# Ledger of designs, part 96: designed miniproteins, single chains

Each design is a single chain, and the fold is of that chain. pLDDT is the mean over its residues in the fold that is shown.

## One batch from the design tools (miniprotein)

Design m3556
Fold by ESMFold2-Fast:
Structure m3556 (fold): chain A 82 residues (1-82)
Amino acid sequence: MELTEEEIKKIKELFKKYDTDGNGYLSREEFRALLKELGYTDEEIDRLFKEADKDGNGYIDFDEFLEFVKKHPELIEKIKKL
């Protein structure tokens, strides 16, 4: 359930890769691009974005993304294989 420092580092690097505007947030479009690389469908991504965007502001900060990944162990495995 707890992520290792190495797993957190991998997740942070992936987040930064898709944070194309460098503002520390993933837009819905950036989040979509990230999850499509991990093999998710558009329908799955729409559901997952609503889950990750806890405050409903249309953006996912790093803390929200980290908590989202912790709830989806399959994401950690996909990220580790990138």
Scores: mean pLDDT 78

Design m3557
Fold by ESMFold2-Fast:
Structure m3557 (fold): chain A 62 residues (1-62)
Amino acid sequence: SAAEKLKEEGYELITEGFRAFLAGDTEAGARLLREGVELLRKAGLSDEEIDEVIRKAAADAS
C-alpha cells in the first residue's frame, strides 16, 4: 500500500539521518530525520508510533 511504502521510506531516511550524525554530518542528519518523520506522519502514524520508529532506527544505525 502507499502508506506502507511511506513507512518504509521514512524509516530508511531516519536511519540514514542517524548514520549521518554518527559520521559528523549534522546538517544532513537533521534534514534526513525531518524528511523521514514527515513521511511517517503522511503515512498516518501517531506521535507515539513515530517515536518508536525513531528509537528503532537509532538502534539500527549503530
Scores: mean pLDDT 89

Design m3558
Fold by ESMFold2-Fast:
Structure m3558 (fold): chain A 81 residues (1-81)
Amino acid sequence: ELEELKKKASELDNEIEKNKYVPSEETLEKLNEAEKLANAGDYEKAIKLYEETAEKFKDNEADKKFAELAAVMVKIEKLES
C-alpha cells in the first residue's frame, strides 16, 4: 500500500533526523551499490539489497534505519512508476 510506505518513510526520516544518525562507510558502500541497481531500473534487486543490508546491520540503529528508509523509498518509486 502506497500510503503505508509513505507513512513508514516519514517515520524513518523523522527518527534519522532527530537522532542525527550517520551511516557507516560499509553501509554507504552497500547503499550506493543498491542505488546503482535502482538507477538501472532493477528495482527488485535494489530493494532486496537494501533489505539485506538492514538485516545485516540490524544491531546498528543508524545503519539499519538508513537501509530501511532507502528500501521504502525505492518501493514507493516502483509503485509510482
Scores: mean pLDDT 82

Design m3559
Fold by ESMFold2-Fast:
Formats: structure tokens, sequence, C-alpha cells
Structure m3559 (fold): chain A 66 residues (1-66)
């Protein structure tokens, strides 16, 4: 899988999260995605499935704290 395909998967997960969580969390969700995209740019060989799980965990934590 290419770096571009991995970034696309993160963007798709972001869109899904933005539709399912409170709107006040939009900025934090965007920040999480940008951090994960920077990790991918730094190491393109990172497992996208692990990054998607990381994103889901961080979003779940935000929702639990709100």
Amino acid sequence: MSLEEKIKKLEEMKEKALKSVPKELDEQINRIVEELKEKLKKDPNLDIEELLKEFERRVAQLVAES
C-alpha cells in the first residue's frame, strides 16, 4: 500500500468520526489526523491498521472525556 493510500484511509476514518461525534470535537479530531499523517510521512512503512486503531482509541478517549 502506498503512502497516498494510507493517508486516504486516515482521511476516510476522519470523515466517519466527524459524522458520528459531537461537533465541538471537530478541531481535536482534525489535529489527531494531522499528527498521524505526519507519522506516516516520517515513516511510510508504518502499518496503516495500527494507525487507524490509534486514531479510534484517541477519538474514543476524547468522547469519553467530553
Scores: mean pLDDT 80

Design m3560
Fold by ESMFold2-Fast:
Structure m3560 (fold): chain A 62 residues (1-62)
Amino acid sequence: MKEEEAIRRLKEVFGLSEEEARRLVREAKRLLERMSPREAILEARKTDERLAFAIGVLAELE
């Protein structure tokens, strides 16, 4: 699943714990339910690069 890939890559790239990676993936999914992938990434980049990365993986833009 793309979620499992995003969790794995967040842990590898940013050194996050399993719980932190899962929380970011959940938030990324919430944003993608309400706006386009591009808009979600731009909004996330204002506050958290890790969230933007998770959105990119889930939307297959990474």
Scores: mean pLDDT 80

Design m3561
Fold by ESMFold2-Fast:
Structure m3561 (fold): chain A 68 residues (1-68)
Amino acid sequence: MLLLTLEQARAVAERVKKVIENTLSKEEYDKYKKRIDEALARYEETGSREDQLEFLKLVSEALLKVLA
């Protein structure tokens, strides 16, 4: 079973990017935005559970940076 559909993954990416844009420095925002966009693109291309988990890992890392 996949943790997220592609539609859900896109929605999560957009929300997380908005959160980090408002909370992180521009340099850190640009780095995480690029990594999230690349991971989402890989998941959209492959549809694999492995690429979904890598995407979720990056999302979690970005959110932990906001909370720190």
Scores: mean pLDDT 81

Design m3562
Fold by ESMFold2-Fast:
Structure m3562 (fold): chain A 81 residues (1-81)
Amino acid sequence: RREEIRRAILELLTQNPLLRLTPAEIREELERLFGERVSLSSVSEALRYLEEKGLVSRERDPRDPRRYLYSATEKGIEWFR
């Protein structure tokens, strides 16, 4: 399951390099994909791992400084392909 969540996040973000999604938005997309509930903590853990590997990056949401927007890096796009 942990690897499935990591892969699904990377696949989601690499489909459109212009996508900038919050953890909550990523969770909603994964719930649609899997047809089951996904915890925010599982998404946050997966995003941390992918960021540490340089496969995704984050930036502060200018509309809400309490949130980050996540996107795929060039390395993430290459790794997934």
Scores: mean pLDDT 80

Design m3563
Fold by ESMFold2-Fast:
Structure m3563 (fold): chain A 69 residues (1-69)
Amino acid sequence: MPISGALAVLPDREAAEQAAAQIAAESGPSVGVSVTEEDGKTVVAAAGVMDPAELQALVQKAADAAIAA
């Protein structure tokens, strides 16, 4: 199975850490999640053995939930 990747830009580190926790909880151990800062924005990146569309949807769902909180 190919490695898929997805990312989302969050307004702050707290939102990014919340999104990362949600992704990790829902994706299980086959997906790795990281939080980085780029150009004054915080980025959540996820990569692992998962369908690309499913991983992208999961990352977007987690980001939307974190922003709404």
Scores: mean pLDDT 79

Design m3564
Fold by ESMFold2-Fast:
Structure m3564 (fold): chain A 93 residues (1-93)
Amino acid sequence: GRAQALLDQLRAIIAQLRQTTDGRRSLALAEESVRLAEEGVRLTTDRELALEQVRLALEAAMLALRNPSLSKDEILRVIGLALRAIGLELDLE
């Protein structure tokens, strides 16, 4: 279903984040991961599946935050994305 497709997209984003050295690309990938998790939470009644999507998005944001090429403004934006993912996880637990 759509929820499984979102999980597959999130796993693909994490794989890309592990290979990227570009800070702007890392930010864009983290932003897309949180957007997909927010969509997954809206679309699924399967709490465990939604929680897995949110945890993958948080992992993506944390991977992006480790990128040494991020500017100060980009770091703050990634921190905001991580906080959004944490908020989604708390709402699901």
Scores: mean pLDDT 85

Design m3565
Fold by ESMFold2-Fast:
Structure m3565 (fold): chain A 67 residues (1-67)
Amino acid sequence: SAAAEAERYLELGAEYASQGKLEEAIKYFEKALELQPDHERARLALAIVYQEMGKPEEAQRVLSTLA
């Protein structure tokens, strides 16, 4: 299912982020959000990665879509 696939992408993104591979992490978190645009955990994870990359404006934009 799309939900199960989104969870797999979230797990892959988290794995890359834990390794400091932030660009790869972003790719997988964005894939999760393509399947589940309202996926709060993927959106929060993406915002955290942008913050770690020194891109607080991008992090804030991602968080602003959590309505």
Scores: mean pLDDT 83

Design m3566
Fold by ESMFold2-Fast:
Structure m3566 (fold): chain A 62 residues (1-62)
Amino acid sequence: SLEDIYKEFKNKIEELKKKAQEEIDRLVAAGATPEQLRAVQEKYLEEIEKLMKEYEKKINDS
């Protein structure tokens, strides 16, 4: 169902946010540069975009 697709999408986004925050926190604790932090942020932004495209495809295919 569309509701199940949405719930799966929300769960994946929440897990990804948690992983992103944990990685950023570790890097900050290790004294990472702003450039290193941007690279990590860009990586997770790309993963979010991929999840959004997958969600759109599933909704359109329903």
Scores: mean pLDDT 85

Design m3567
Fold by ESMFold2-Fast:
Structure m3567 (fold): chain A 75 residues (1-75)
Amino acid sequence: MKEKEELEKTVEEINKRIQELLELAKQSHGERKREIWEKVAETSLKVMDALRENDYEKAKEALEEAKKFLEEVKS
């Protein structure tokens, strides 16, 4: 039970970062916009894989990658 709660919480955190990335994509053009959309798609696939396998370490890794990318885009 606790492990499923952590997985769900991690997925919610990833979705928050995806939402911020999508807002940044709306204000972006060309290659930057495409890079953001590609990262969103890649992250979404990793989340689905983590949920399918009940692998929250994979979900946590996806969260860390999304956070790092979001920081780079905001810079």
Scores: mean pLDDT 80

Design m3568
Fold by ESMFold2-Fast:
Structure m3568 (fold): chain A 60 residues (1-60)
Amino acid sequence: HMSWEEFEKLFKENPEEARKKADELIAEYRAQGDTEKAVDVEARYTLLLIKEFMEKKGEE
């Protein structure tokens, strides 16, 4: 079990690994029929991407 805080750390340290982890979790939850959890993971990951994009854009 990976907490969301641990996932955020992974995203900061290794974005490619975090992307793979998110894709795998979304696929696993969808395969289990747990659409709600799949959507939650996708939404949280998308928010992290938006935050990173806004941070980088602000520095430009």
Scores: mean pLDDT 77

Design m3569
Fold by ESMFold2-Fast:
Structure m3569 (fold): chain A 67 residues (1-67)
Amino acid sequence: DFYAAARAASLAARGVTPAQAELAAALEAADGERIERAIEAAEREGLVVEGPEEARRAALAEAAAWR
């Protein structure tokens, strides 16, 4: 159901969903291996990550700039 998926995505954006929280932490840590694992885990749990490759690259670039 679209509403259930949208609600889950909204909660995940807040870091409420464990899989999404892992993904957000991995992106912030700029750990490519952890990011890949987090995306795989999220997809296995039924979360669809829109544009994971672009989001991953952007987050890694930002994290690298901060370091």
Scores: mean pLDDT 58

Design m3570
Fold by ESMFold2-Fast:
Structure m3570 (fold): chain A 57 residues (1-57)
Amino acid sequence: SMMEEAGKRGAEAAAKAKTEEKAELADRYGVLSVIYGGQGDEEKAEEAAEKAEEAAK
C-alpha cells in the first residue's frame, strides 16, 4: 500500500540522517587523532582513532 511505501521512505531518510551524523563524528575524531599524533601524544591519538572507527560503524 501507499502507506507502507511512505513508512519505508521515512525509515530510509532517518537512516541516511543517522549515517551523516556518524560520518561527521568520525571525521572529527579522525582530525583529533592526527593532531594528537602530530603532538606526540600517542595514547590520545589512539583513543581518538578508535572513537572515529566506532563512529564510522
Scores: mean pLDDT 77

Design m3571
Fold by ESMFold2-Fast:
Structure m3571 (fold): chain A 73 residues (1-73)
Amino acid sequence: SNREQALEYLKKAIEKYKAGDYEGAIEYAEKAAELGKDDPRVKAMALALRGVAYLEMGDEETAARLFEEAARV
């Protein structure tokens, strides 16, 4: 299902984040959001994961926007 595939991409995004590959984490989180666009939990987790990755890269403005969006899901 799209939800199962989205959760697999979220898992890959988390693995990239743990490895310090923040760009890879963002890429997989975006793929998860595309597949899970109708699942609020997947959408919120993908937004939050992108936010923490942008924070680690020093992009505080983008991170703040993504966290704000995640809080509204």
Scores: mean pLDDT 87

Design m3572
Fold by ESMFold2-Fast:
Structure m3572 (fold): chain A 70 residues (1-70)
Amino acid sequence: EELIERLARAVKVVLQNRGYSKEEADKVAQRLKEALESLPPDATREEIARVIAEVTGLSLEQAKAIVDAL
């Protein structure tokens, strides 16, 4: 839960830096939380990064950087 909240906040910052409004970033972050909550509790960092990339449209490399920054 705490990890998912931290990932969602990190994604919002990245999206806003890329020109998303706060409202748009909040909507994407909410969708990301729902997707991450559907993953098994033993999901790898690689699997988490793939979900971030799929939901946000960011590259897999950028998604991995977000996960690694936590």
Scores: mean pLDDT 81

Design m3574
Fold by ESMFold2-Fast:
Structure m3574 (fold): chain A 107 residues (1-107)
Amino acid sequence: GAESEALMRALGEALAEAAREEPAEEVEAAARIFVRMVARLASPEAAAEIEELARRAVEAARAGDRERAAELLREAGELAAEALRDAAPEAIQAALTAAAVELEAER
């Protein structure tokens, strides 16, 4: 519904802001958490498109192209808003928490 769409757009905007201000390593960590969350809730096709945008955004951030990284992460957030519109906000929160825990365990 509208709340899940708004949450996904807000997350995309937060990732875009991080891409402009944060080191590439922090952008990569945040993008990986976002992609894992999407993969748990979205169709495989939508998850693959969002993962590709996030991958390109991380490459742009590592190259120092902060504006391109921000554009790609905002686009990923917009696709996630469409892909997850029928997901409950509580399910999104649970998936985001699980993704963050999984990423930390892989360090």
Scores: mean pLDDT 86

Design m3575
Fold by ESMFold2-Fast:
Structure m3575 (fold): chain A 87 residues (1-87)
Amino acid sequence: MVSELVNEGIKYLNAGKYEEAIKAYEEALKLSTPEQRPLLLTNRGTAYRLAGKYEEAIKDYERALELNPQLETAKAGLEATKFELKN
């Protein structure tokens, strides 16, 4: 179920296994409802950012904000990623 894949993604993220976290969130997104997608995109964006995949992270955060402009976690993630690109 989506919730189980999200929990796996979070566990991988906390373990520094960013590629496995990305895959878990990708599978969750395939099974997700439209309401679940903004948060899942934010979570995958964070996994991309921690993996150093900044272009992919920015795209996921921006898409999350297109779907939910009030999602503060996506705004924070986007700002953090842009800051890391500047060093």
Scores: mean pLDDT 86

Design m3577
Fold by ESMFold2-Fast:
Structure m3577 (fold): chain A 61 residues (1-61)
Amino acid sequence: MSREEVEEEIRRLAEELEKETGDRKAAENLYKVGLSLLDAGASPESVLNAVRQLKEDILKS
């Protein structure tokens, strides 16, 4: 999976979070966390798993 494909999936997850919560700031924070993990050299799989888990945790709050 390319960096561009991972960034697209992170963006999609952030957009879904904004749609479900109406909270643009939460969606922006989710996207920033995903990008920071990629910049830190985390694998695509680890980044997407972390972003998905964070999204679920926010939705359960």
Scores: mean pLDDT 83

Design m3578
Fold by ESMFold2-Fast:
Structure m3578 (fold): chain A 100 residues (1-100)
Amino acid sequence: SLEERVLEEAETLSEEYREKLLEIFEKLKQISKLKDPKEAFEKIKELFNEFAEEMNVPEEVKESLLSVLEKLKDNVQALVNMAAHFALEMIKTEEERKKA
């Protein structure tokens, strides 16, 4: 489901943003294999901070997204799924910003 959605969305993006989506998704897949939810959350928080900076996400928006991820920190799969959803929305927002 998530993988199919990511692949379908990747086809709608320019090559640059498609590569960024696939790269972030592969990193999230690796985090999903971690057995410790605390370790997974720490890695997702680091990855998300770096990605939000790259996608020019405003600080207040980043903080709001991170607060949602913090509520999911005890469930690795829910955390990864939500992080993937947020990453996709960040990429779409940045692509639209560059088209303007």
Scores: mean pLDDT 81

Design m3579
Fold by ESMFold2-Fast:
Structure m3579 (fold): chain A 56 residues (1-56)
Amino acid sequence: MEEVTEVTDEQRRDIVAEARRLLKEGKPFEEVVDELAKRYGISKETVVKILEQEGL
């Protein structure tokens, strides 16, 4: 059972790229999740799922 995410494939790529950049800069994971959730207008839960699927 899988639900459609609130993000497009392009947005997902952008979220992953931004997360990788922020983590590389030394930002804590929770802060990265919060920032991306606010920036893309999606839930923190959705951001966490995307990052976990990408191995972050």
Scores: mean pLDDT 77

Design m3580
Fold by ESMFold2-Fast:
Structure m3580 (fold): chain A 67 residues (1-67)
Amino acid sequence: SSMEELERRRKLAREIAAKLLRVAADFELELAKTSEDAEALRARARELLARAAELEGRPELAEAYRA
């Protein structure tokens, strides 16, 4: 069925997007280790992780990252 294929592609797209957001968050956290703007970089990383959690259907986890 074309609907199963579309659902599979949408799920894969969300999983890829969430993975890329987590990779971006990891880069921000690595930069924070040597930056004078460490707090801003960690805040940016938390927002990226929150967006990844939302894409994965975990809104409570997203709220925890933003707290």
Scores: mean pLDDT 87

Design m3581
Fold by ESMFold2-Fast:
Structure m3581 (fold): chain A 68 residues (1-68)
Amino acid sequence: MPSIEERFKELAKEAEKLLRKATAEQLPLVEELMDVAHQAQEALRAGDEERARELIEKMEEIIRKMKE
């Protein structure tokens, strides 16, 4: 199974693709995704894997909404 860091990296790549195609209507989701991604990165740097996992799950939820 991929590590929490690998999972974050894959989601970051997915997010970059979505951000490049984002419409003005998706801007609130873009802002939320960027905020959550920043918090996840800080949690990973701090070694807080539980916090990082929660934030990564939030990133997955936002990415799912952007694909709808």
Scores: mean pLDDT 80

Design m3582
Fold by ESMFold2-Fast:
Structure m3582 (fold): chain A 91 residues (1-91)
Amino acid sequence: SVVEEVTRLLSETLARARELAATEPARPSEELAEEFEEFARLLERVGAPQEIVDLLRELARLAREEGLSEEGIELARETLRRVREIVSYMS
């Protein structure tokens, strides 16, 4: 299902981004945090599963508070792009 696919993508990205931030230089990304938070609000308004909304907010929090490595930023941006594409295709 799309919910399973999106949840898997977000969960894997969050885990990998945290792993990279623990082993590589990481810095806060306010821009990326804002993009994840805005997307989370949009999905919450349209009644998306709470698990997906929560994962997007966790990614936003990680980006803002703990920081992301350069590789983590690239992964997060790619995941956000893919998730947006998946949900757009369903409309």
Scores: mean pLDDT 86

Design m3583
Fold by ESMFold2-Fast:
Structure m3583 (fold): chain A 55 residues (1-55)
Amino acid sequence: SNKQKAAQVYAAYSIRAIGYETQGKLGSPEEAERARELAEEARRLGEEKVKELEE
């Protein structure tokens, strides 16, 4: 179902975002800022994909 697929997509993007946040904690301040931007983009894309599938 689209609802089940949406949940899986959301989980995948959430895991990706957590990965970037973890990378940011291990790097320099500059690397942390870039990792934060990538994590935020991953979450945004996940929300957009979920919204598309929920329609």
Scores: mean pLDDT 78

Design m3584
Fold by ESMFold2-Fast:
Structure m3584 (fold): chain A 78 residues (1-78)
Amino acid sequence: SNEEEAKRYLEEGKKYLEEGKYEEAAEKFDKAVSLNPSEELLPEIAEGYAHVGVALHEEGRKELAARMMLKSRELLQK
């Protein structure tokens, strides 16, 4: 199902975060979002984007970090 595939992309993104591969992590989170995941999964994907944003900001990649934080906020909007 799309939900199971979205969850798989979320887990792949988290793995890339653990490896410090932030752009690859963001790509996997983008894939998860593209599958219209459930309300249960959206906060976890948003946390993934926020984690990428913090890490990129610490690397001095401020523009890309801001974009990731925006993606995180958009998923949490009511």
Scores: mean pLDDT 87

Design m3585
Fold by ESMFold2-Fast:
Structure m3585 (fold): chain A 78 residues (1-78)
Amino acid sequence: MVSLEEVELTEEQIELLKKAEEYLKKAIEIIKKGGDEKEAEELVEKAKELVKKALDDEELIERVIELIEGMVKKVKEA
């Protein structure tokens, strides 16, 4: 699991990450219900953009995005 306790985050960065989580949860819910895949894809992209804005470490950004993509892929396969 990605831990944020070891990194110095601003309130703004934390808010962006929380918003990214909300978009990701909404996207996953849409996919699970067999809804609009295009709408879900747009929400996933918004979540990824917020992660990129929230984090300064390119390696950490890459890991978080990989986790997001992995979760979306697993839900689509279920």
Scores: mean pLDDT 77

Design m3586
Fold by ESMFold2-Fast:
Structure m3586 (fold): chain A 97 residues (1-97)
Amino acid sequence: SELLEQALRVLRTALREVKEAKENGDYQKAIEALELALKTLRDLYERSTDPEVREVLKEAIEMVEKALDYAKQGNFDEAIKLLEEAIKRVEEKLKEL
């Protein structure tokens, strides 16, 4: 679960930075935060050997990829919702482990 705890920290940081970027109109900062989160989550996935941990990380990666696509379209509200959903999914799995 250490990798999932790291994923949770990454996702929470991205959520905070995207919310701040939206408030300030700093769209490039939101995109950079999402790209960094995506890179870090993919790194965690490659380091994971547990199939259940890998599945949750894969789901989180897919949600962050979608969030990045919405952010690139200027839809930060949808990007934020996807990040919040990814956080909930990781938190739920951490409670089961």
Scores: mean pLDDT 88

Design m3587
Fold by ESMFold2-Fast:
Structure m3587 (fold): chain A 72 residues (1-72)
Amino acid sequence: SEANKALNQYIAAALRLIGAKTELELTKKQKEAGKIPEEEAERRIKELEEEIKELEKELEELKKKYDELLSK
C-alpha cells in the first residue's frame, strides 16, 4: 500500500525531527554549562536548526502525500 509507505516515511521523519530538537536543546544546555566549546556549540546549533527546518518541510510534504493517497 502506497499509503502505508507514506505513513512509514512520515513516522521516520517525525522521529528524526524529535531527535534533532532534543539534540538542539541538549547542545544549548551543554553550551550554557560550559561543557562544550562555544564555537563548536554554535556550529552544531546552526546545523540542527537547519536540519529541523528541512525536516518540518519534509513532514508537510509527506502529510500532503498521505492525505492524497487516503482520498483515492
Scores: mean pLDDT 85

Design m3588
Fold by ESMFold2-Fast:
Structure m3588 (fold): chain A 75 residues (1-75)
Amino acid sequence: MEKEKEEERKREATKELERYGELAAEETARLDPEGAEGARRHLRQMVRDIAENGTAEEVEKAAEGLRRTLEEVRA
């Protein structure tokens, strides 16, 4: 059942994307507290758009990109 596997992958990737999106929003808030609410809202909207309209592969790439960026910033 290829479709079921893709749905599961997308669900797992979406959870990761949401987690890293929140971490990115917190990092942005730490650097610019006054602009943080706007950036946080924008990031959440982007995550939702990708999760709803993207493929599992697109969601995975977005989550991986955010994770790698956060690891580099925190290193």
Scores: mean pLDDT 74

Design m3589
Fold by ESMFold2-Fast:
Structure m3589 (fold): chain A 59 residues (1-59)
Amino acid sequence: TEEEALEAEKERAKQNILEAKEKYGLPEEVVEEAIKLVDEGKFDEAERLVLQAILDKLS
């Protein structure tokens, strides 16, 4: 169903965020905010937040 598909997408997004945390050492505050955005269905905003944090870490 569409609901099951949305929940699967949220779980994949959260897994990607946690993997980025481990790989790049992202701040806990960024990880928590990104997960909150995913729970709210704001996938683009969560991805943008994580990407910006990764870029800041690599600079």
Scores: mean pLDDT 84

Design m3590
Fold by ESMFold2-Fast:
Structure m3590 (fold): chain A 75 residues (1-75)
Amino acid sequence: HHMTPEEKYARDLAEGFLRLLQIYPKEEALEMIREVLKSLDESTAKIFRDYLLELLESKYPEFVEEVKKIIDEAL
């Protein structure tokens, strides 16, 4: 199955945020996630959300609950 441009963009953003979590303080990285969610259309935001949470559960389970809370507040 081929990826849509929106799906690819959402996945690239999610992978980018994993790097931000390694480089920036937690509070700053979480604020960046909130800003990005506000800038995305609904379909792209859903793909970004689902993929980001999948990556976080695998690599940074400590962040999953806080990111879910931010997503719920942004939507």
Scores: mean pLDDT 76

Design m3591
Fold by ESMFold2-Fast:
Formats: structure tokens, sequence, C-alpha cells
Structure m3591 (fold): chain A 70 residues (1-70)
């Protein structure tokens, strides 16, 4: 497994943990803060990822935003 594949897999696990934190939190502003932290992490590593990997993470972030907004 390449370093890029390990980074991508690690981000998918981190986003799953962020989803659990968002779902457990009742305060919308705090849910948004969790998501903003996740977005910053994704943005920091985006240059090391393929276009397909970036697109998958962007779709995941959009799904998490929908949970925050509900």
Amino acid sequence: MSAEEKIFAGLELELASVEEAIKAETDRATRQRYLDAAKALVDAVAPFLSEEQRAALEERIAALQAIVDS
C-alpha cells in the first residue's frame, strides 16, 4: 500500500469518527465546528491525493454537512 493510499484510508476512518461525534452532539454550532475541523484536515492533505480520492472525500464532507443541517 502506498503512502497516499494509507493517508486516504486514515482520512476515511477520521471522517467516520467525525460523523459519530456530529450525530452524538445536540448543539448545531458544535456540530459545525467538528465538520470545519474535518474540512481543514482534508484540505491540508488534498495535494497528496488523486482526483478520484479528493472527489470521494468532497462527497463525504457534503454528506456530513447534510447531517449537521438536519
Scores: mean pLDDT 83

Design m3592
Fold by ESMFold2-Fast:
Structure m3592 (fold): chain A 56 residues (1-56)
Amino acid sequence: MKTVKLTAKDSMGAGALYLIAKNTQGATGDKVEIVAPDVSPEARKAAEEAQARLDA
C-alpha cells in the first residue's frame, strides 16, 4: 500500500484533486493525501475540506 500526495495551489485546484484522489483510491487502493502550501487561507481550507470528504 502506497501513499500519494497531491498539492493544491488554490481552492479550485483542491476541488479537482478531490476527484482525482477518489478515482485513484478506487482504482489502486492506495491512500491519497491532499495538501496545500501556506500560500492562502482559502487554498488550505479547500484542501482540508477535500481531505475530510475523501476520508469520510
Scores: mean pLDDT 72

Design m3593
Fold by ESMFold2-Fast:
Structure m3593 (fold): chain A 56 residues (1-56)
Amino acid sequence: SDVVLEKAREISRKLGIPFSYAVDMLRLVESEVGSGELGKMSADEAYKRALEIISS
């Protein structure tokens, strides 16, 4: 979705991680919470959520 790509670009730029990796992290969040809920999150919130999922 556009929301995933926009947030992935922001995360990639701010954190210096590969765009493809940022997309994969946000797709993981989208699969857990849905695109609507992801759209309500800031990029920072979405990144923290992805880290929580990965660390669980």
Scores: mean pLDDT 82

